# Designs tried in a protein design run: designed miniproteins, single chains, continued (5). Part 83

Each design is a single chain, and the fold is of that chain. pLDDT is the mean over its residues in the fold that is shown.

## One batch from the design tools (miniprotein)

Design m18862
Fold by ESMFold2-Fast:
Structure m18862 (fold): chain A 71 residues (1-71)
Amino acid sequence: MKVKKAKVTVRADGSLDIEVEFDEPLKEGETAEGEAEFTYLENGQPVTRKAKVTLKKTKDGWELTRLELEE
């Protein structure tokens, strides 16, 4: 299954804010791959980079299983 759009933002407390849109809804245990905008703080400044992500549907939400930053 394909991720249509994804954004992953690291909050100030280190938690992740994950926004994902899929072509079809995922079932528990299924994975989806795609590109995401990854935003994190570097020296207090927000930095956004393209990343390839793999997300797994859990019973209670989403698990980020893989994240690879592009240069």
Scores: mean pLDDT 74

Design m18863
Fold by ESMFold2-Fast:
Structure m18863 (fold): chain A 84 residues (1-84)
Amino acid sequence: SEEERWKNLSQEELEEIRKKIEELKAEIKELVAKDPKNEKVLEEVHEKMEEIGELYEKILIADPSRAKEIAEEAEKFLQEIQEL
C-alpha cells in the first residue's frame, strides 16, 4: 500500500520531501507578498497548501512521533504568511 511505502522512506527521501515543503512555502510567501488580496493568488496558495499537507502526511506515516513538531511548523508558517 501507499502507507507501507511511506513507512519505509529512506533518510534521503525524507530530506527531499522536507526540501519540497520548504520550496512550496517559499513560493506561497512570494505569491502572498506580490498580491495578497487577489483571488487567483489565493487559489494558487490553497493548491500549494494542499501539497504541503500531503507531504507532511508522508512524513507522519514514516515517523508518527513528529506529529507535534509538524503541527508547530504548520502553525508557525500560517502565522508567517498572515504577517505578509
Scores: mean pLDDT 80

Design m18864
Fold by ESMFold2-Fast:
Structure m18864 (fold): chain A 73 residues (1-73)
Amino acid sequence: MMKIIDKNETSLKIYNPYDIKSILRVENEDGNFNREYIISPNNIAIIEDLEPNQLYKISLISNGEEEIIEEET
C-alpha cells in the first residue's frame, strides 16, 4: 500500500512499497495541475511545487493495479 511519509504545504513524499517500478500521478481538483512521475521499487518520490490548501488526487499504478488517495496541503 502506498505511503505518505512526509507532507507540508507545498510538497509530498510518497513511498512505493512494491518491488516493481510504478507510475505516480498527481492532480488537483481544478485539473490545472497534472503531473506523472516514475518511482523505483521500494523508493520515494518527492512531489514539489504544490499550492497550499489544495486537495490533490494521488494515484499509484503498479503491476496494472491502481491505488488512489486524496491529500490536502
Scores: mean pLDDT 80

Design m18865
Fold by ESMFold2-Fast:
Structure m18865 (fold): chain A 74 residues (1-74)
Amino acid sequence: MLREAAQELAERWKPIIKELVDKKGEAEAMREMLEYADKQAPEVATRLGISEATARRVVRTAMGIAMADVLIER
């Protein structure tokens, strides 16, 4: 359940991360997306019926997956 939610968020964020990496470079894109992910935690917590602490783990996991996919792909 939570792993699936993280995968869905990662797929949604991949195009945004790719654009930010291309425009601003990896370091700045990573910083902006980590801030964005943390801001999404309350909404994710409400939607999934979990604590905000657990939602932060979900969004950070999704961010890690999305960044890894973007940086490892061509």
Scores: mean pLDDT 79

Design m18866
Fold by ESMFold2-Fast:
Structure m18866 (fold): chain A 75 residues (1-75)
Amino acid sequence: SDEIVTFEVTIKNAKDLKEVVEELKKEGFKVKVVSDTVLYVKGPLKKFLNLPESLKSKIERVVRLETSLPDSEYE
């Protein structure tokens, strides 16, 4: 079974937020918008490590969280 993980993702430009959220959801992740540049992203670790380069290029920073929010808090 693939490990399910939660990451705090910071994006480089707030204007890319909607596109990043939509692409992460297409990849099968649950996403919670925290601010105009910060997301919580929950999903399989393997899939997160293999994100498309176009999506990775928009990400400034990724931090793995020790605790996850309940699934009801994600979109």
Scores: mean pLDDT 81

Design m18867
Fold by ESMFold2-Fast:
Order: structure tokens, then sequence, then C-alpha cells
Structure m18867 (fold): chain A 85 residues (1-85)
């Protein structure tokens, strides 16, 4: 595996894990568990930020764009969860 291939793979793993936490946060939000939702969305945000950094290092502009969209979604959901606390 090349260095760029390794970085891209690590970015994809972080993105996938972030999406899992984002989904868990949405489930918690739907159940009215706003504290759990906030915690899950904050974990998702951190993973998406790491994914974007790795895609940037790999020179993967499509990956950077996708990670950025997920970062913006996670930030909106964090603010929504905070308003419900």
Amino acid sequence: MSEKERLRFEAEVNLALGLIYLHLGKQALDKGDYETALKMFEKALKLFEESRRLYEEAGDEDGVRQATENIEEARKLIEEAKKKL
C-alpha cells in the first residue's frame, strides 16, 4: 500500500466510524435522549475532522468535500441537541 493509499484508507475508516456515531446520535435524538445524542454527535464530529485531515494529506479532494459535508451536518445536529438540553 502506498502512503497516499494508506492515508485514504485511514480517512475512509474514520469517515465510516463517524457515520456510525452520527446514526447513533440521531437515534438518541429521536428517543429524547439529548445528552447521549450530543455525546455521539461530538464523537462523529471529531472523526469527520480527522477524516478530512487525512483526505487533505492524501490529496483526495472528493474525500475532503464529503468529510466537510459530514462535519457541517454534525455541527448542526450538535446545536439542535444543545437547544433541547
Scores: mean pLDDT 90

Design m18868
Fold by ESMFold2-Fast:
Structure m18868 (fold): chain A 84 residues (1-84)
Amino acid sequence: MEEQREFLERLVEAMEEALERREEVIAELQSLGMSREDAERAVRLMEETRRRIAEALEAGDVEAALEEARRGQAELAALYEESL
């Protein structure tokens, strides 16, 4: 559980750093073939996923945090497939 918790804490930190570079992330997604609107949807999904993971970790629920990470990745992958 400690290893999973540390991984999730680093994941939240990495996501927060990416969100601080919001316009750079949007530009990268657009270079992959996404419209600006779809890139902004991806960023909003990352914001929501990061928030839910952080909330679960704050509550001490590592299993819920892992599930939120898995769901966020699946939703992001689906959006990439839809947009490309």
Scores: mean pLDDT 81

Design m18869
Fold by ESMFold2-Fast:
Structure m18869 (fold): chain A 61 residues (1-61)
Amino acid sequence: MLPSMEEVEAAIGALWAAASPEELPEFRALVAKLQDALAAGDEAGALAVFEEIRARLEELR
């Protein structure tokens, strides 16, 4: 199942708030991949990128 738009927006916001300057390019790339997959209707790709975003957020703790 696709994550809710609320979960997607929360994850993007959390990445942006937690990002160090060195991690910003990687986080921008992840957000761009997620947006591209969602725009293309690629549910599997969107899920994969969302899980990458979640994993990165957990590493920042």
Scores: mean pLDDT 74

Design m18870
Fold by ESMFold2-Fast:
Structure m18870 (fold): chain A 82 residues (1-82)
Amino acid sequence: MDKKKLLEAIGLILRVIGLQFELRLEFPDDPRAARAIEEGERLMREALEYMKQGDYDKAIELAEEAVRHLERTLAELRAAAA
């Protein structure tokens, strides 16, 4: 088992969870936030399935995509609110 890749995948999944929590707290009832959370959840579920199969490279790729999508949405919503 690639311990380093497993830890990287876990770290990214925890970051996705944290970003979803920030979006829910800062932008409750915003439909853009809701859509970003839903998309991030879909990508995270797919990443978890690859982790179960031992495909940590694919899990990392999908989790990174979820992080980027959520970070971009959070930044855009914060900019629009400023």
Scores: mean pLDDT 85

Design m18871
Fold by ESMFold2-Fast:
Structure m18871 (fold): chain A 88 residues (1-88)
Amino acid sequence: SAVEEEILERMKATAAAGIPRLREQRAAEPDEANRAKLETAIAAGERLVAAESIEEALEVLRELLESFEGPEEAEKRIKKVREEIEKL
């Protein structure tokens, strides 16, 4: 789908633009637990930049959401995103 390709490209561009800011935040973060969260977010961003399909990108986001909000909330949010993509 041309719409899915456009969404994937926007997600990849957003991740690529966000990674340098997250690296700056990590470098300035004195709290070890907060640094670990930023490292997880940076790794997810790098995986998003490398994603070859919308499904790969959504799985990266699901894993990131699961690490911060737990599996039930992650599944709920990703299901909503998939439903919104299908309506476009």
Scores: mean pLDDT 84

Design m18872
Fold by ESMFold2-Fast:
Structure m18872 (fold): chain A 77 residues (1-77)
Amino acid sequence: ESLRLVTEPIERLREMIKELEETGEIDIKEAERVMREAETVLELAASRGAPPEVVAEGRAVIEELREALRKYLESKE
């Protein structure tokens, strides 16, 4: 149950990173929403005893999207 709660938001994050890499475009508002949702779900999963490796992987993907967003915003002109 806890693991399934994490899977979908993390997959969305990965899809957004890939879309940004392939198209150079990202919906900033949607990215922020998905990141917030993923953070909430990871906290819940961790509190329910999800494996530390799964939680760490999820957090890493969130940080990857944050870094991608930062670079995207820097390249915007």
Scores: mean pLDDT 77

Design m18873
Fold by ESMFold2-Fast:
Structure m18873 (fold): chain A 74 residues (1-74)
Amino acid sequence: SMSEVEAWVAGFERLLRSLLASDQPAEVKRRAAEAFRAWLIREAERLLDPEDVARLTERLDALLAAFHAELDAQ
């Protein structure tokens, strides 16, 4: 079974894949990814231990950096 942090990470990865597959402008995709990251962190702060929130934030930031790099390559 996935840990709670891994489940949240999987949700974010799924959103990023959906955004990359969409026909939306790159700026709209970047804004949507940033907004979803912010929403996930706010929800995680209510539901997860502070240590898990810190781990989640690190993982989401790494995924978001890779997402921006992929858009820059297009």
Scores: mean pLDDT 86

Design m18874
Fold by ESMFold2-Fast:
Structure m18874 (fold): chain A 98 residues (1-98)
Amino acid sequence: MNTSSSFFQQGQRHFQQGRFDQAIQHFQQGLSLSTDDRQIRDIRRHLGRAHFRQGRFDRAAGSFQSAISIDPDDQDARRNLGIALRRQGRFDDADRAF
């Protein structure tokens, strides 16, 4: 089924199999269909992880920042944002992510 939940589940499956391009495509499709803040946050967090695994630290940081904008208490997104910013060489911004 082509629902936001279905795309999110398929994206997670591809991510677990190391298929990050396919995971990103499914997460983006899920994001386009979702109006639930919790689901949007979860999808953006997973998008950030997929971009990070591909070495796209700028895109990863953007996705984690978007997740944090929905839930400022998302410690997983904050931690991953800090790591992504350090990998970009943005140490001052990384220190502020905590």
Scores: mean pLDDT 82

Design m18875
Fold by ESMFold2-Fast:
Structure m18875 (fold): chain A 77 residues (1-77)
Amino acid sequence: SEAEKQALVDEMLAAVREALAIAAEKYNIPEEEAQAAFEAFSAKLREWAATQSLAELEAFRQKLLEALAKEIQEIKA
Protein backbone atom coordinates (compact mmCIF):
# COMPACT_ATOMS: atom_id res chain seq x y z
CA SER A 1 0.00 0.00 0.00
CA GLU A 2 1.00 3.65 -0.34
CA ALA A 3 0.97 3.99 3.46
CA GLU A 4 3.44 1.09 3.79
CA LYS A 5 5.73 2.63 1.15
CA GLN A 6 5.60 6.00 2.92
CA ALA A 7 6.40 4.34 6.27
CA LEU A 8 9.50 2.67 4.76
CA VAL A 9 10.67 5.95 3.21
CA ASP A 10 10.13 7.79 6.51
CA GLU A 11 12.06 5.09 8.42
CA MET A 12 14.98 5.28 5.96
CA LEU A 13 15.07 9.08 6.13
CA ALA A 14 15.03 9.01 9.96
CA ALA A 15 18.02 6.62 9.93
CA VAL A 16 19.93 8.80 7.43
CA ARG A 17 19.21 11.96 9.47
CA GLU A 18 20.56 10.25 12.62
CA ALA A 19 23.69 9.02 10.80
CA LEU A 20 24.32 12.51 9.38
CA ALA A 21 23.95 14.04 12.86
CA ILE A 22 26.57 11.62 14.23
CA ALA A 23 28.94 12.34 11.31
CA ALA A 24 28.42 16.12 11.61
CA GLU A 25 29.31 16.04 15.33
CA LYS A 26 32.38 13.81 14.76
CA TYR A 27 33.78 15.80 11.80
CA ASN A 28 32.55 19.31 12.73
CA ILE A 29 30.38 19.55 9.60
CA PRO A 30 28.37 22.84 9.53
CA GLU A 31 24.63 22.45 10.24
CA GLU A 32 23.77 24.12 6.90
CA GLU A 33 25.94 21.61 4.98
CA ALA A 34 24.50 18.59 6.84
CA GLN A 35 20.94 19.86 6.29
CA ALA A 36 21.61 20.46 2.56
CA ALA A 37 23.00 16.92 2.20
CA PHE A 38 19.93 15.47 3.96
CA GLU A 39 17.51 17.48 1.79
CA ALA A 40 19.30 16.39 -1.41
CA PHE A 41 19.23 12.72 -0.33
CA SER A 42 15.57 12.97 0.76
CA ALA A 43 14.52 14.41 -2.62
CA LYS A 44 16.38 11.70 -4.55
CA LEU A 45 15.07 8.90 -2.31
CA ARG A 46 11.44 10.07 -2.64
CA GLU A 47 11.74 10.38 -6.44
CA TRP A 48 13.33 6.92 -6.74
CA ALA A 49 10.92 5.30 -4.25
CA ALA A 50 7.92 6.49 -6.31
CA THR A 51 9.14 4.20 -9.14
CA GLN A 52 9.69 1.13 -6.92
CA SER A 53 7.46 -1.68 -5.61
CA LEU A 54 7.00 -2.29 -1.88
CA ALA A 55 9.27 -5.38 -2.10
CA GLU A 56 12.01 -3.35 -3.83
CA LEU A 57 11.78 -0.66 -1.13
CA GLU A 58 11.98 -3.31 1.63
CA ALA A 59 15.11 -4.80 0.01
CA PHE A 60 16.71 -1.34 -0.32
CA ARG A 61 15.80 -0.48 3.30
CA GLN A 62 17.67 -3.58 4.54
CA LYS A 63 20.79 -2.66 2.52
CA LEU A 64 20.65 1.01 3.54
CA LEU A 65 20.26 0.30 7.28
CA GLU A 66 23.14 -2.22 7.12
CA ALA A 67 25.37 0.32 5.33
CA LEU A 68 24.48 3.09 7.82
CA ALA A 69 25.20 0.79 10.79
CA LYS A 70 28.67 0.04 9.39
CA GLU A 71 29.38 3.75 8.77
CA ILE A 72 28.30 4.66 12.32
CA GLN A 73 30.55 1.93 13.73
CA GLU A 74 33.52 3.31 11.74
CA ILE A 75 32.78 6.88 12.88
CA LYS A 76 32.65 5.75 16.54
CA ALA A 77 35.96 3.86 16.23
Scores: mean pLDDT 85

Design m18876
Fold by ESMFold2-Fast:
Structure m18876 (fold): chain A 88 residues (1-88)
Amino acid sequence: SIEKLREEAEELRELGERYRELSQQLFQQGQALEAKGQQTAATVSQAAGDALFKQSRDLYGQGLTYDSQSRGYEVRSKLLEDAVRSKE
């Protein structure tokens, strides 16, 4: 039904927004670890800094995955909204 398609579009839009927020949080955490890694490399050792840089890269990777999922949900939501609009 048209109503079910609207509900699905809204759920996908909400999922897109949540994954966008998760992505932003992971990028922020990654940036914090990258900054800590730079300080640690300068004040402790390059090896200790490199360990933090690896953790930062892992968080950036997770953030990129969630960003990709967010965009996928947004595209799917818009396609369903367009389909509903075409049926009205």
Scores: mean pLDDT 89

Design m18877
Fold by ESMFold2-Fast:
Structure m18877 (fold): chain A 93 residues (1-93)
Amino acid sequence: MDEEEKRERRELILKAAKETGEITEEEIEEALNTEYGEIALWLGAAAALKYFGEEPEKILEELEKALEEAKKKKIEDAIEVIERSKEVIKKEI
């Protein structure tokens, strides 16, 4: 993921967070500074896209990229959460 793609996803997440009140900018920065890193950006973007009513296909694309990165980093907790999220989105189709 390049710096421009990171910025776009971060802005999307912040827009959703401001409307829902569920996540603060501080919490987003904290997640990005963990071993989750870019996984947090893809997961947050997927959640934001769902909130804004984007097509399930676009949401699944972000989740798929998050899953690939989680598998590379061997973060089992992230893999489980992402797979469950994908199942939920697929059931809505």
Scores: mean pLDDT 75

Design m18878
Fold by ESMFold2-Fast:
Structure m18878 (fold): chain A 90 residues (1-90)
Amino acid sequence: SAVEEAKQELELEMAKFGTKFTAEIEELKRANVSPEEFKKVVDAQTEEANKKLDEFADKYPELREEIEVMKAVLKLRAQELVARYEKEKA
């Protein structure tokens, strides 16, 4: 179905985002950026991902609940990444 195809596309897009985001975070760690700069990049990437998720939810309302779960998980992961980096720099 169109909804199942959209769900597969969403999962693939999120997997691509995760790979790119992980690589970018590892580069920031290697560059030893400030906690403020690290948080700025994490927040910007999270905002970009949320925008994409909202676009999918608007086009496929049937995926709204799954997308809200994805947004919640992304928010928690982003908070954990920032907290870990701040602790490592303290």
Scores: mean pLDDT 86

Design m18879
Fold by ESMFold2-Fast:
Structure m18879 (fold): chain A 85 residues (1-85)
Amino acid sequence: SMLEAIKAKFEEAIEEVESLVDDEEIHKRLREIREKARNATTPAEMLEQLADLVRVARESGNEEAIEVAEKKANEVALFLSRQLA
């Protein structure tokens, strides 16, 4: 399903950001985002978690993590736009 595809892409994005950032508080926040994303039932709930992922990446100060989070957020936004008539 569309939601399953979005969740799979989001899981990959969280794993990439987590691997780039060596910060325990950031890892804790990423785990909370991951849990909320797994429990999401709508694309809108997934977009909220993507916004939180970008925010957490920015707060980490890691440039590569920010680029990954922003790129994945744009990819999901484009994917959703493509599904609309």
Scores: mean pLDDT 81

Design m18880
Fold by ESMFold2-Fast:
Structure m18880 (fold): chain A 89 residues (1-89)
Amino acid sequence: ATVAVAAVGADGEVLAQARVPQGGEARLRLPAPATEVVVVNLGGEELDVEVVGTGADGSTGRARARVPAGGMRVLDLGRPATELEVRVS
């Protein structure tokens, strides 16, 4: 199964996108700070998604969600991030 991920900035712009397989990881460097991550489960099974965001100042935000098969979640990072680490299990 695969998760589609989009990093979203404060003005709602899409900053980066990735596809992450189940059991996989992705690291994204962003051209601008993201405050939200949209995750879409393209698989037939429920998946756990964890996102760790790191800001330019070294501050970190973390969000985790269970995403149902064919479902979508919007993850709030709590802080602006310029780097994202996405893990799917």
Scores: mean pLDDT 85

Design m18881
Fold by ESMFold2-Fast:
Structure m18881 (fold): chain A 85 residues (1-85)
Amino acid sequence: SPMTENLADDLELFLQSLPPLKAEQVVGILAQVLSLPLPRKRPYPKAYLQLLAEGMKKRQAEVLAALRDAGFEEEAKEIEKILNQ
């Protein structure tokens, strides 16, 4: 849907704003929580970012809790803003 496509674009821009290792760690946590396979390496395929965005929107509370528990508090805040636009 257009909203999911916009969410994937916002997520991509956010991940590009992070240091490479931090982006990989954040994506790893998201993939684990959402039971998605890890992509082999960056850049992440658009289809994969759409799957992340859809899963994050459906399971927002679990995603944000997992990021915060892993010490990614600031990243969790930015993702929460993206999900609630």
Scores: mean pLDDT 82

Design m18882
Fold by ESMFold2-Fast:
Formats: C-alpha cells, sequence, structure tokens
Structure m18882 (fold): chain A 68 residues (1-68)
C-alpha cells in the first residue's frame, strides 16, 4: 500500500506514527486509517484494509512509506 505524496498525507502519516507508538491499540489504528483517508493519503479500499490491521502492522505500513 502506497500513500499519496502530498503535504496533508505526510502530516497525517507522521501524526499517525507518533500516535501508534504511544498507543498501538486497534482503536488508534482505525483512527489513523481514517485520518490518512480524510487527508487524501490513501483510497477508501486501502483505509478499510488498514482498519483490519493491528496498530503495530499499521505502523509498519507507515514506516514502509518512509514515515516514522
Amino acid sequence: MKFADTEEARKAARGGAVGLEKDPSLATAAAVAGELYEAGGISREDALALGRLSGREVLEVIKANGYY
């Protein structure tokens, strides 16, 4: 899964990484997926896929896109 290369998407991804490091819960993972979608960083289908992952797995996806 690849994120859009926009300032809004980068901001959402960085904020998501920080949030997931503090709280890797399923609720935080779902919130981060929603924020990435609202920022235009990912498609709705990708947001749905991220919402099925653990906080650790979502953080790994964010890191794979070059954000930490």
Scores: mean pLDDT 81

Design m18883
Fold by ESMFold2-Fast:
Structure m18883 (fold): chain A 62 residues (1-62)
Amino acid sequence: SMSAGELLLALQELGVNYPTLPASVAIEALEKEGYSIPADVAAKLRNVEDLLRAAAEGLIER
């Protein structure tokens, strides 16, 4: 699973590191680069802050 720090670096490299950015936009960018976000987790995320919380809980895969 991906740590919150690893996810933050990936978001920075993709240019989508804005806390208020809609999660759908960030998830689309991450999935194009080969990251995996479980559908049930993605459905609960509003923005990048929620996405970083999910990564801290071990719910995001690379």
Scores: mean pLDDT 76

Design m18884
Fold by ESMFold2-Fast:
Structure m18884 (fold): chain A 92 residues (1-92)
Amino acid sequence: MLSREEVIAKGEELLELLSEIGKVTEDPRRVIALKLRVIGLIFDAELGADPRELAEELIKILEEARKLARESGNEDLAKKVDKLLEEVKEGL
């Protein structure tokens, strides 16, 4: 099971991937919305939220990030998001 520290680390990795998606996407507003959700998730983790609930929300954000990366046509970014998504799912 993922710890809060692992959720924070994966959230930070997703923020880096979202910044890269932001460079290639035609819809920067969707990137900003996803970044705000990740920042809120990290904040909730630091406040002691349930690691399972945090992981479930992170999965939802990752699924949206994957869709956005695929729509951008950047296969490398889409694969990196898919890898992170599988790591979070395995940690449930």
Scores: mean pLDDT 86

Design m18885
Fold by ESMFold2-Fast:
Structure m18885 (fold): chain A 87 residues (1-87)
Amino acid sequence: STLEEQVRRLAEEAKRALEEGDYERALELVQKMIALTHSTVDLSEEETKELQELFKKLEEALREKDVERAIELLDELTRKILSLLQK
């Protein structure tokens, strides 16, 4: 499978984990998505900062038990990663 397919698969698993209340699993899967991106693409300082800020916002949303916001942030992070992989 392509790297894009792997990222989409991890994103779907993370979304399921969020819906099931398994926040630790969701964060683990998102970290794996980010690690995959770093291992395959030379990210700029700005691109790295954007991914880090989205992850931080996701952690904060989950601390607040705001699952709807967490899913929105996951979707935004996934879209950002996919755009980076298409360069």
Scores: mean pLDDT 86

Design m18886
Fold by ESMFold2-Fast:
Structure m18886 (fold): chain A 114 residues (1-114)
Amino acid sequence: SSFLKQIDKLIEMLEETIKTKEPHDILLVGASITTLRMNIYMEIKIAEKENEPQEKIETLRRMLDLAGEMGDLVGRAYEAYVVHHDEETALEYLKKAKEILEEIRKEAERYEAL
């Protein structure tokens, strides 16, 4: 699946970012989240147009909402690290973003089964 491959790459990027804590890596994760959100949004529009089952559309909407929340957390991590020099708070936001990304992965697996 295109979503699962994209999510797996993003998990690897986020794990490396948690390890390195480089501001540039945090920004790259944020950009990748924006791409994931766009891909989910486009898939929702296709699914709606094709009159796909409601459960399939609702699964995509949950993935989109979670991806938005993950993006907000990564943005907060960048601000905590770069603006406030608060590495501990930045790390907690990145860890929460990873937990949400793992939730998105489970939703993507359900989406493929539908």
Scores: mean pLDDT 89

Design m18887
Fold by ESMFold2-Fast:
Structure m18887 (fold): chain A 68 residues (1-68)
Amino acid sequence: AAASEAAAGARGQAARDKVVPLIVKITNEILKKKGIDKKITSTQEALDFLSDEEIVEVNKKVAEEIAK
């Protein structure tokens, strides 16, 4: 029973563990390109600073990095 939950959870957890740092990294790169000298440390900060279009761009880049 625990093995099935661990398999599904491990895939989800591995994605989260990679997605969160990538979102933070990509968001910081976007902010720097916009001339904003602000370093974020969480996805919550990213949502506050990014427009809807920029959030879509971040998600696209994250998906591309995971797909590699």
Scores: mean pLDDT 70

Design m18888
Fold by ESMFold2-Fast:
Structure m18888 (fold): chain A 68 residues (1-68)
Amino acid sequence: SSIEQAIEEAKADVERYIKDEELKKYALEKLEEVRRWFEEHPELSTEEKMAILVEVLLEIQKEREKAE
């Protein structure tokens, strides 16, 4: 699905571009939590799931700014 692909691409970007070990771990764990939460909420549309994923990516970016 498009949401599964988006999460996989986000994880790949984290692995490629985030070099801080603790931040990388945080980001990957956060993305995995979101993936599992989406599995628990099949009633949500792809559009709603994408909106939530964008918010999660913004939170990861905020943590990156705090670490740098």
Scores: mean pLDDT 82

Design m18889
Fold by ESMFold2-Fast:
Structure m18889 (fold): chain A 87 residues (1-87)
Amino acid sequence: PPFPSREELRRLAEEAVAELERLGANEAMIEELRRVLEAESPVEVARHVALAAVEHYLRDDPAARAAALARVAEQEARLRAALAAAA
């Protein structure tokens, strides 16, 4: 499958923010994510969305939260490397 463009990654990040809102993430978190969407690269937006999801869904499960944070960091590194290679 083709690697997403920078524009497509931003669209996916926007869709992820909308999905978090649909799933009941709190309004202040959604507003912060929308602010990040306006100012940041698609990779930074994806990271902030993933971190917000971890906080929203895994706040009361420290072991699952730690594992999810490790996966977010790995995925961020992979996305940054892929975007650098695509440039």
Scores: mean pLDDT 67

Design m18890
Fold by ESMFold2-Fast:
Structure m18890 (fold): chain A 106 residues (1-106)
Amino acid sequence: VKELIKDMEESLISLIPDPEKQEKLRELFKRLEKAIEEKDLEEIEEVAKEIAELISTLDPESQRKAIQILTGTALRAIGLLLEGESEEAEYLLYFVLTVTKELLKE
């Protein structure tokens, strides 16, 4: 699960030209990793909303690429669930679905 989170972080950062937004995203991913380890659904939801808000400030092509990255992460998390890492992968999947839901609201 940590590798999936790191891959998603680096892929999303590659879409952001603004260094301040890149640093904010890195901080949000550190909060996410801790929230998943602590099984804190409320914190996962708050981090997901903040990441969705940040992604919504990007151009439409970068937003589309972000959705592709999120979708790829969700599929990989489902793969881990099928392999028996259900608990941590479920929280990562909840995060990805929450980000996607917030992006589709706007």
Scores: mean pLDDT 81

Design m18891
Fold by ESMFold2-Fast:
Structure m18891 (fold): chain A 80 residues (1-80)
Amino acid sequence: GREEAEALIRRLLAGEEVPEEVLERMLEKTGGDPRKLALVAFGLRGASEEEIEPVLERLDEIYALVPDSFIDALLHEAAR
């Protein structure tokens, strides 16, 4: 659910606070898919709010190029 996706995003961003509007855009763009959420959060590490939209716009392109093992590693990191 939304709460689980929010917790995953926060863990992937090393506990950084994420504005609610940014969180809603991430959920909208990914459809709540934890694999896509992991990739988006990875791309947003250290990014400013203005850098978020370019990452979201390119999400499907980037996701198609990234091996499953990389996404699995991101999800494993979030579960620690």
Scores: mean pLDDT 71

Design m18892
Fold by ESMFold2-Fast:
Structure m18892 (fold): chain A 87 residues (1-87)
Amino acid sequence: GLNLEDAKKLGKEALKEGISAKEAVKKALEAIEKAKATPKESEEFKKLHEEAVENALKAVGLLLIEEKLESVEELEEAMKKLLEEIK
């Protein structure tokens, strides 16, 4: 499953950098879309995959810290709201 401890650590770092959860989600989605168009055996795919995971963890960590989310259901709703806002 998702490592929430690593997510909170990355979220704290992103908060210090002034990165919003919305920006982190947008960066993760951009990396995912580029990865879908990239051969899975390439170095580019590996880099895009790592970028997507890092930004997704930053977004989760920021939501957990800033919104003080207490359940997985609240996290899911917050993530869905951010995804709609970047459409």
Scores: mean pLDDT 75

Design m18893
Fold by ESMFold2-Fast:
Structure m18893 (fold): chain A 62 residues (1-62)
Amino acid sequence: MEAVRLALEAGGRAALETGAAGGSADEAYDAAVEAALRRLREAGGSEEERQRVLDLLERARG
């Protein structure tokens, strides 16, 4: 759970930074996915946690 939480926080931050810089919604989503998966790897996350992060980001996208 901690690895997933850290990944989602990193993804959310990247999305906000991309949006603040004038990026599109698609660019913000791509940045969120990239940052979240990088953070998850650094935290030693599993493949199950990787899928959970992707599912949660996709739901947040709409």
Scores: mean pLDDT 81

Design m18894
Fold by ESMFold2-Fast:
Structure m18894 (fold): chain A 65 residues (1-65)
Amino acid sequence: MRVSRAAGFALRLIGGQLEGRIEVRDEGSGWEAVSEDTSPELVKELVRRAFEAVDAGEPLGRIEV
Protein backbone atom coordinates (compact mmCIF):
# COMPACT_ATOMS: atom_id res chain seq x y z
CA MET A 1 0.00 0.00 0.00
CA ARG A 2 1.18 3.55 -0.59
CA VAL A 3 1.58 6.35 1.88
CA SER A 4 -0.88 9.22 1.94
CA ARG A 5 2.00 11.55 2.59
CA ALA A 6 4.37 12.64 -0.13
CA ALA A 7 7.04 14.58 1.67
CA GLY A 8 8.31 15.35 5.09
CA PHE A 9 9.00 11.75 5.94
CA ALA A 10 12.26 10.36 7.20
CA LEU A 11 12.11 6.83 8.44
CA ARG A 12 14.33 3.82 8.06
CA LEU A 13 14.01 0.22 8.99
CA ILE A 14 17.22 -1.38 10.14
CA GLY A 15 17.74 -4.78 11.68
CA GLY A 16 14.02 -5.20 11.85
CA GLN A 17 13.53 -1.97 13.74
CA LEU A 18 12.60 1.43 12.45
CA GLU A 19 15.46 3.87 12.84
CA GLY A 20 14.76 7.48 12.19
CA ARG A 21 11.81 9.58 13.00
CA ILE A 22 8.40 9.39 11.59
CA GLU A 23 5.53 11.46 12.79
CA VAL A 24 1.96 10.33 12.69
CA ARG A 25 0.22 13.41 11.42
CA ASP A 26 -3.27 14.08 10.14
CA GLU A 27 -3.02 11.62 7.33
CA GLY A 28 -6.51 10.26 7.49
CA SER A 29 -5.54 6.73 6.69
CA GLY A 30 -2.47 4.66 6.13
CA TRP A 31 -0.89 4.69 9.54
CA GLU A 32 -2.37 2.61 12.31
CA ALA A 33 0.51 2.98 14.70
CA VAL A 34 -0.26 2.66 18.37
CA SER A 35 2.01 5.59 18.99
CA GLU A 36 4.39 7.90 17.20
CA ASP A 37 8.02 7.06 16.66
CA THR A 38 8.70 8.10 20.20
CA SER A 39 10.34 4.96 21.52
CA PRO A 40 12.44 2.25 19.83
CA GLU A 41 10.38 -0.36 21.64
CA LEU A 42 7.22 0.92 20.03
CA VAL A 43 9.01 1.42 16.74
CA LYS A 44 8.82 -2.32 16.25
CA GLU A 45 5.07 -2.01 16.14
CA LEU A 46 5.40 0.92 13.79
CA VAL A 47 7.46 -1.12 11.37
CA ARG A 48 4.56 -3.46 10.76
CA ARG A 49 2.16 -0.60 10.17
CA ALA A 50 4.70 1.30 8.14
CA PHE A 51 4.91 -1.43 5.52
CA GLU A 52 1.17 -1.29 5.02
CA ALA A 53 1.37 2.43 4.41
CA VAL A 54 4.69 2.65 2.66
CA ASP A 55 4.05 -0.12 0.13
CA ALA A 56 7.72 -0.92 0.18
CA GLY A 57 7.36 -4.65 -0.03
CA GLU A 58 10.70 -4.79 1.70
CA PRO A 59 9.71 -6.14 5.11
CA LEU A 60 12.98 -6.14 7.03
CA GLY A 61 15.31 -3.91 5.14
CA ARG A 62 15.04 -0.21 4.51
CA ILE A 63 11.95 1.83 3.86
CA GLU A 64 12.19 5.48 3.01
CA VAL A 65 9.38 7.84 2.12
Scores: mean pLDDT 41

Design m18895
Fold by ESMFold2-Fast:
Structure m18895 (fold): chain A 68 residues (1-68)
Amino acid sequence: RTAEVTARALEEVAPSLTPDQAAFARKGAEEIRADPEKELEVRQKLYDALTPEQRRAFSEAELALQNA
């Protein structure tokens, strides 16, 4: 449940990221779907790679998906 929301949020923000960050976000979504236990690890790595504005976009996407 939570892992799928995180994976979808990563895909949702990918178009607004740089090409390298977008590739990382999409790869992270695939890894979370293959192994949900990697959700926290992927989130942490993505968070370190993003600017504050990009982190906000990710959080907003995740909250929107979680509350749908």
Scores: mean pLDDT 77

Design m18896
Fold by ESMFold2-Fast:
Structure m18896 (fold): chain A 90 residues (1-90)
Amino acid sequence: MPSLFVSAPPSVLEGEEVEVTATYTKGLENWSGSAVVNTGTGEVLSKSSSNLTVEVVKLTDEELVLKVTFTDPKTGETVTAEVTIKIVPI
């Protein structure tokens, strides 16, 4: 059974960049990637893998919600996970 684990800081300071890391596991096959998002603009600044897609679902003064999708490069199967990061005002 394929699985996607997404790791992100539970909180970030307003206007700072946040890095999210995704690990995809299917049997003996493993892939990992990361992406950096600007919490002030919701812009995805970089990603380490073309198989990783990060979408900003919600951006408010209090939280950033990201939808992370990983595409298996061998089969084209996709798995998704959502992560919520709290924005702390300065």
Scores: mean pLDDT 79

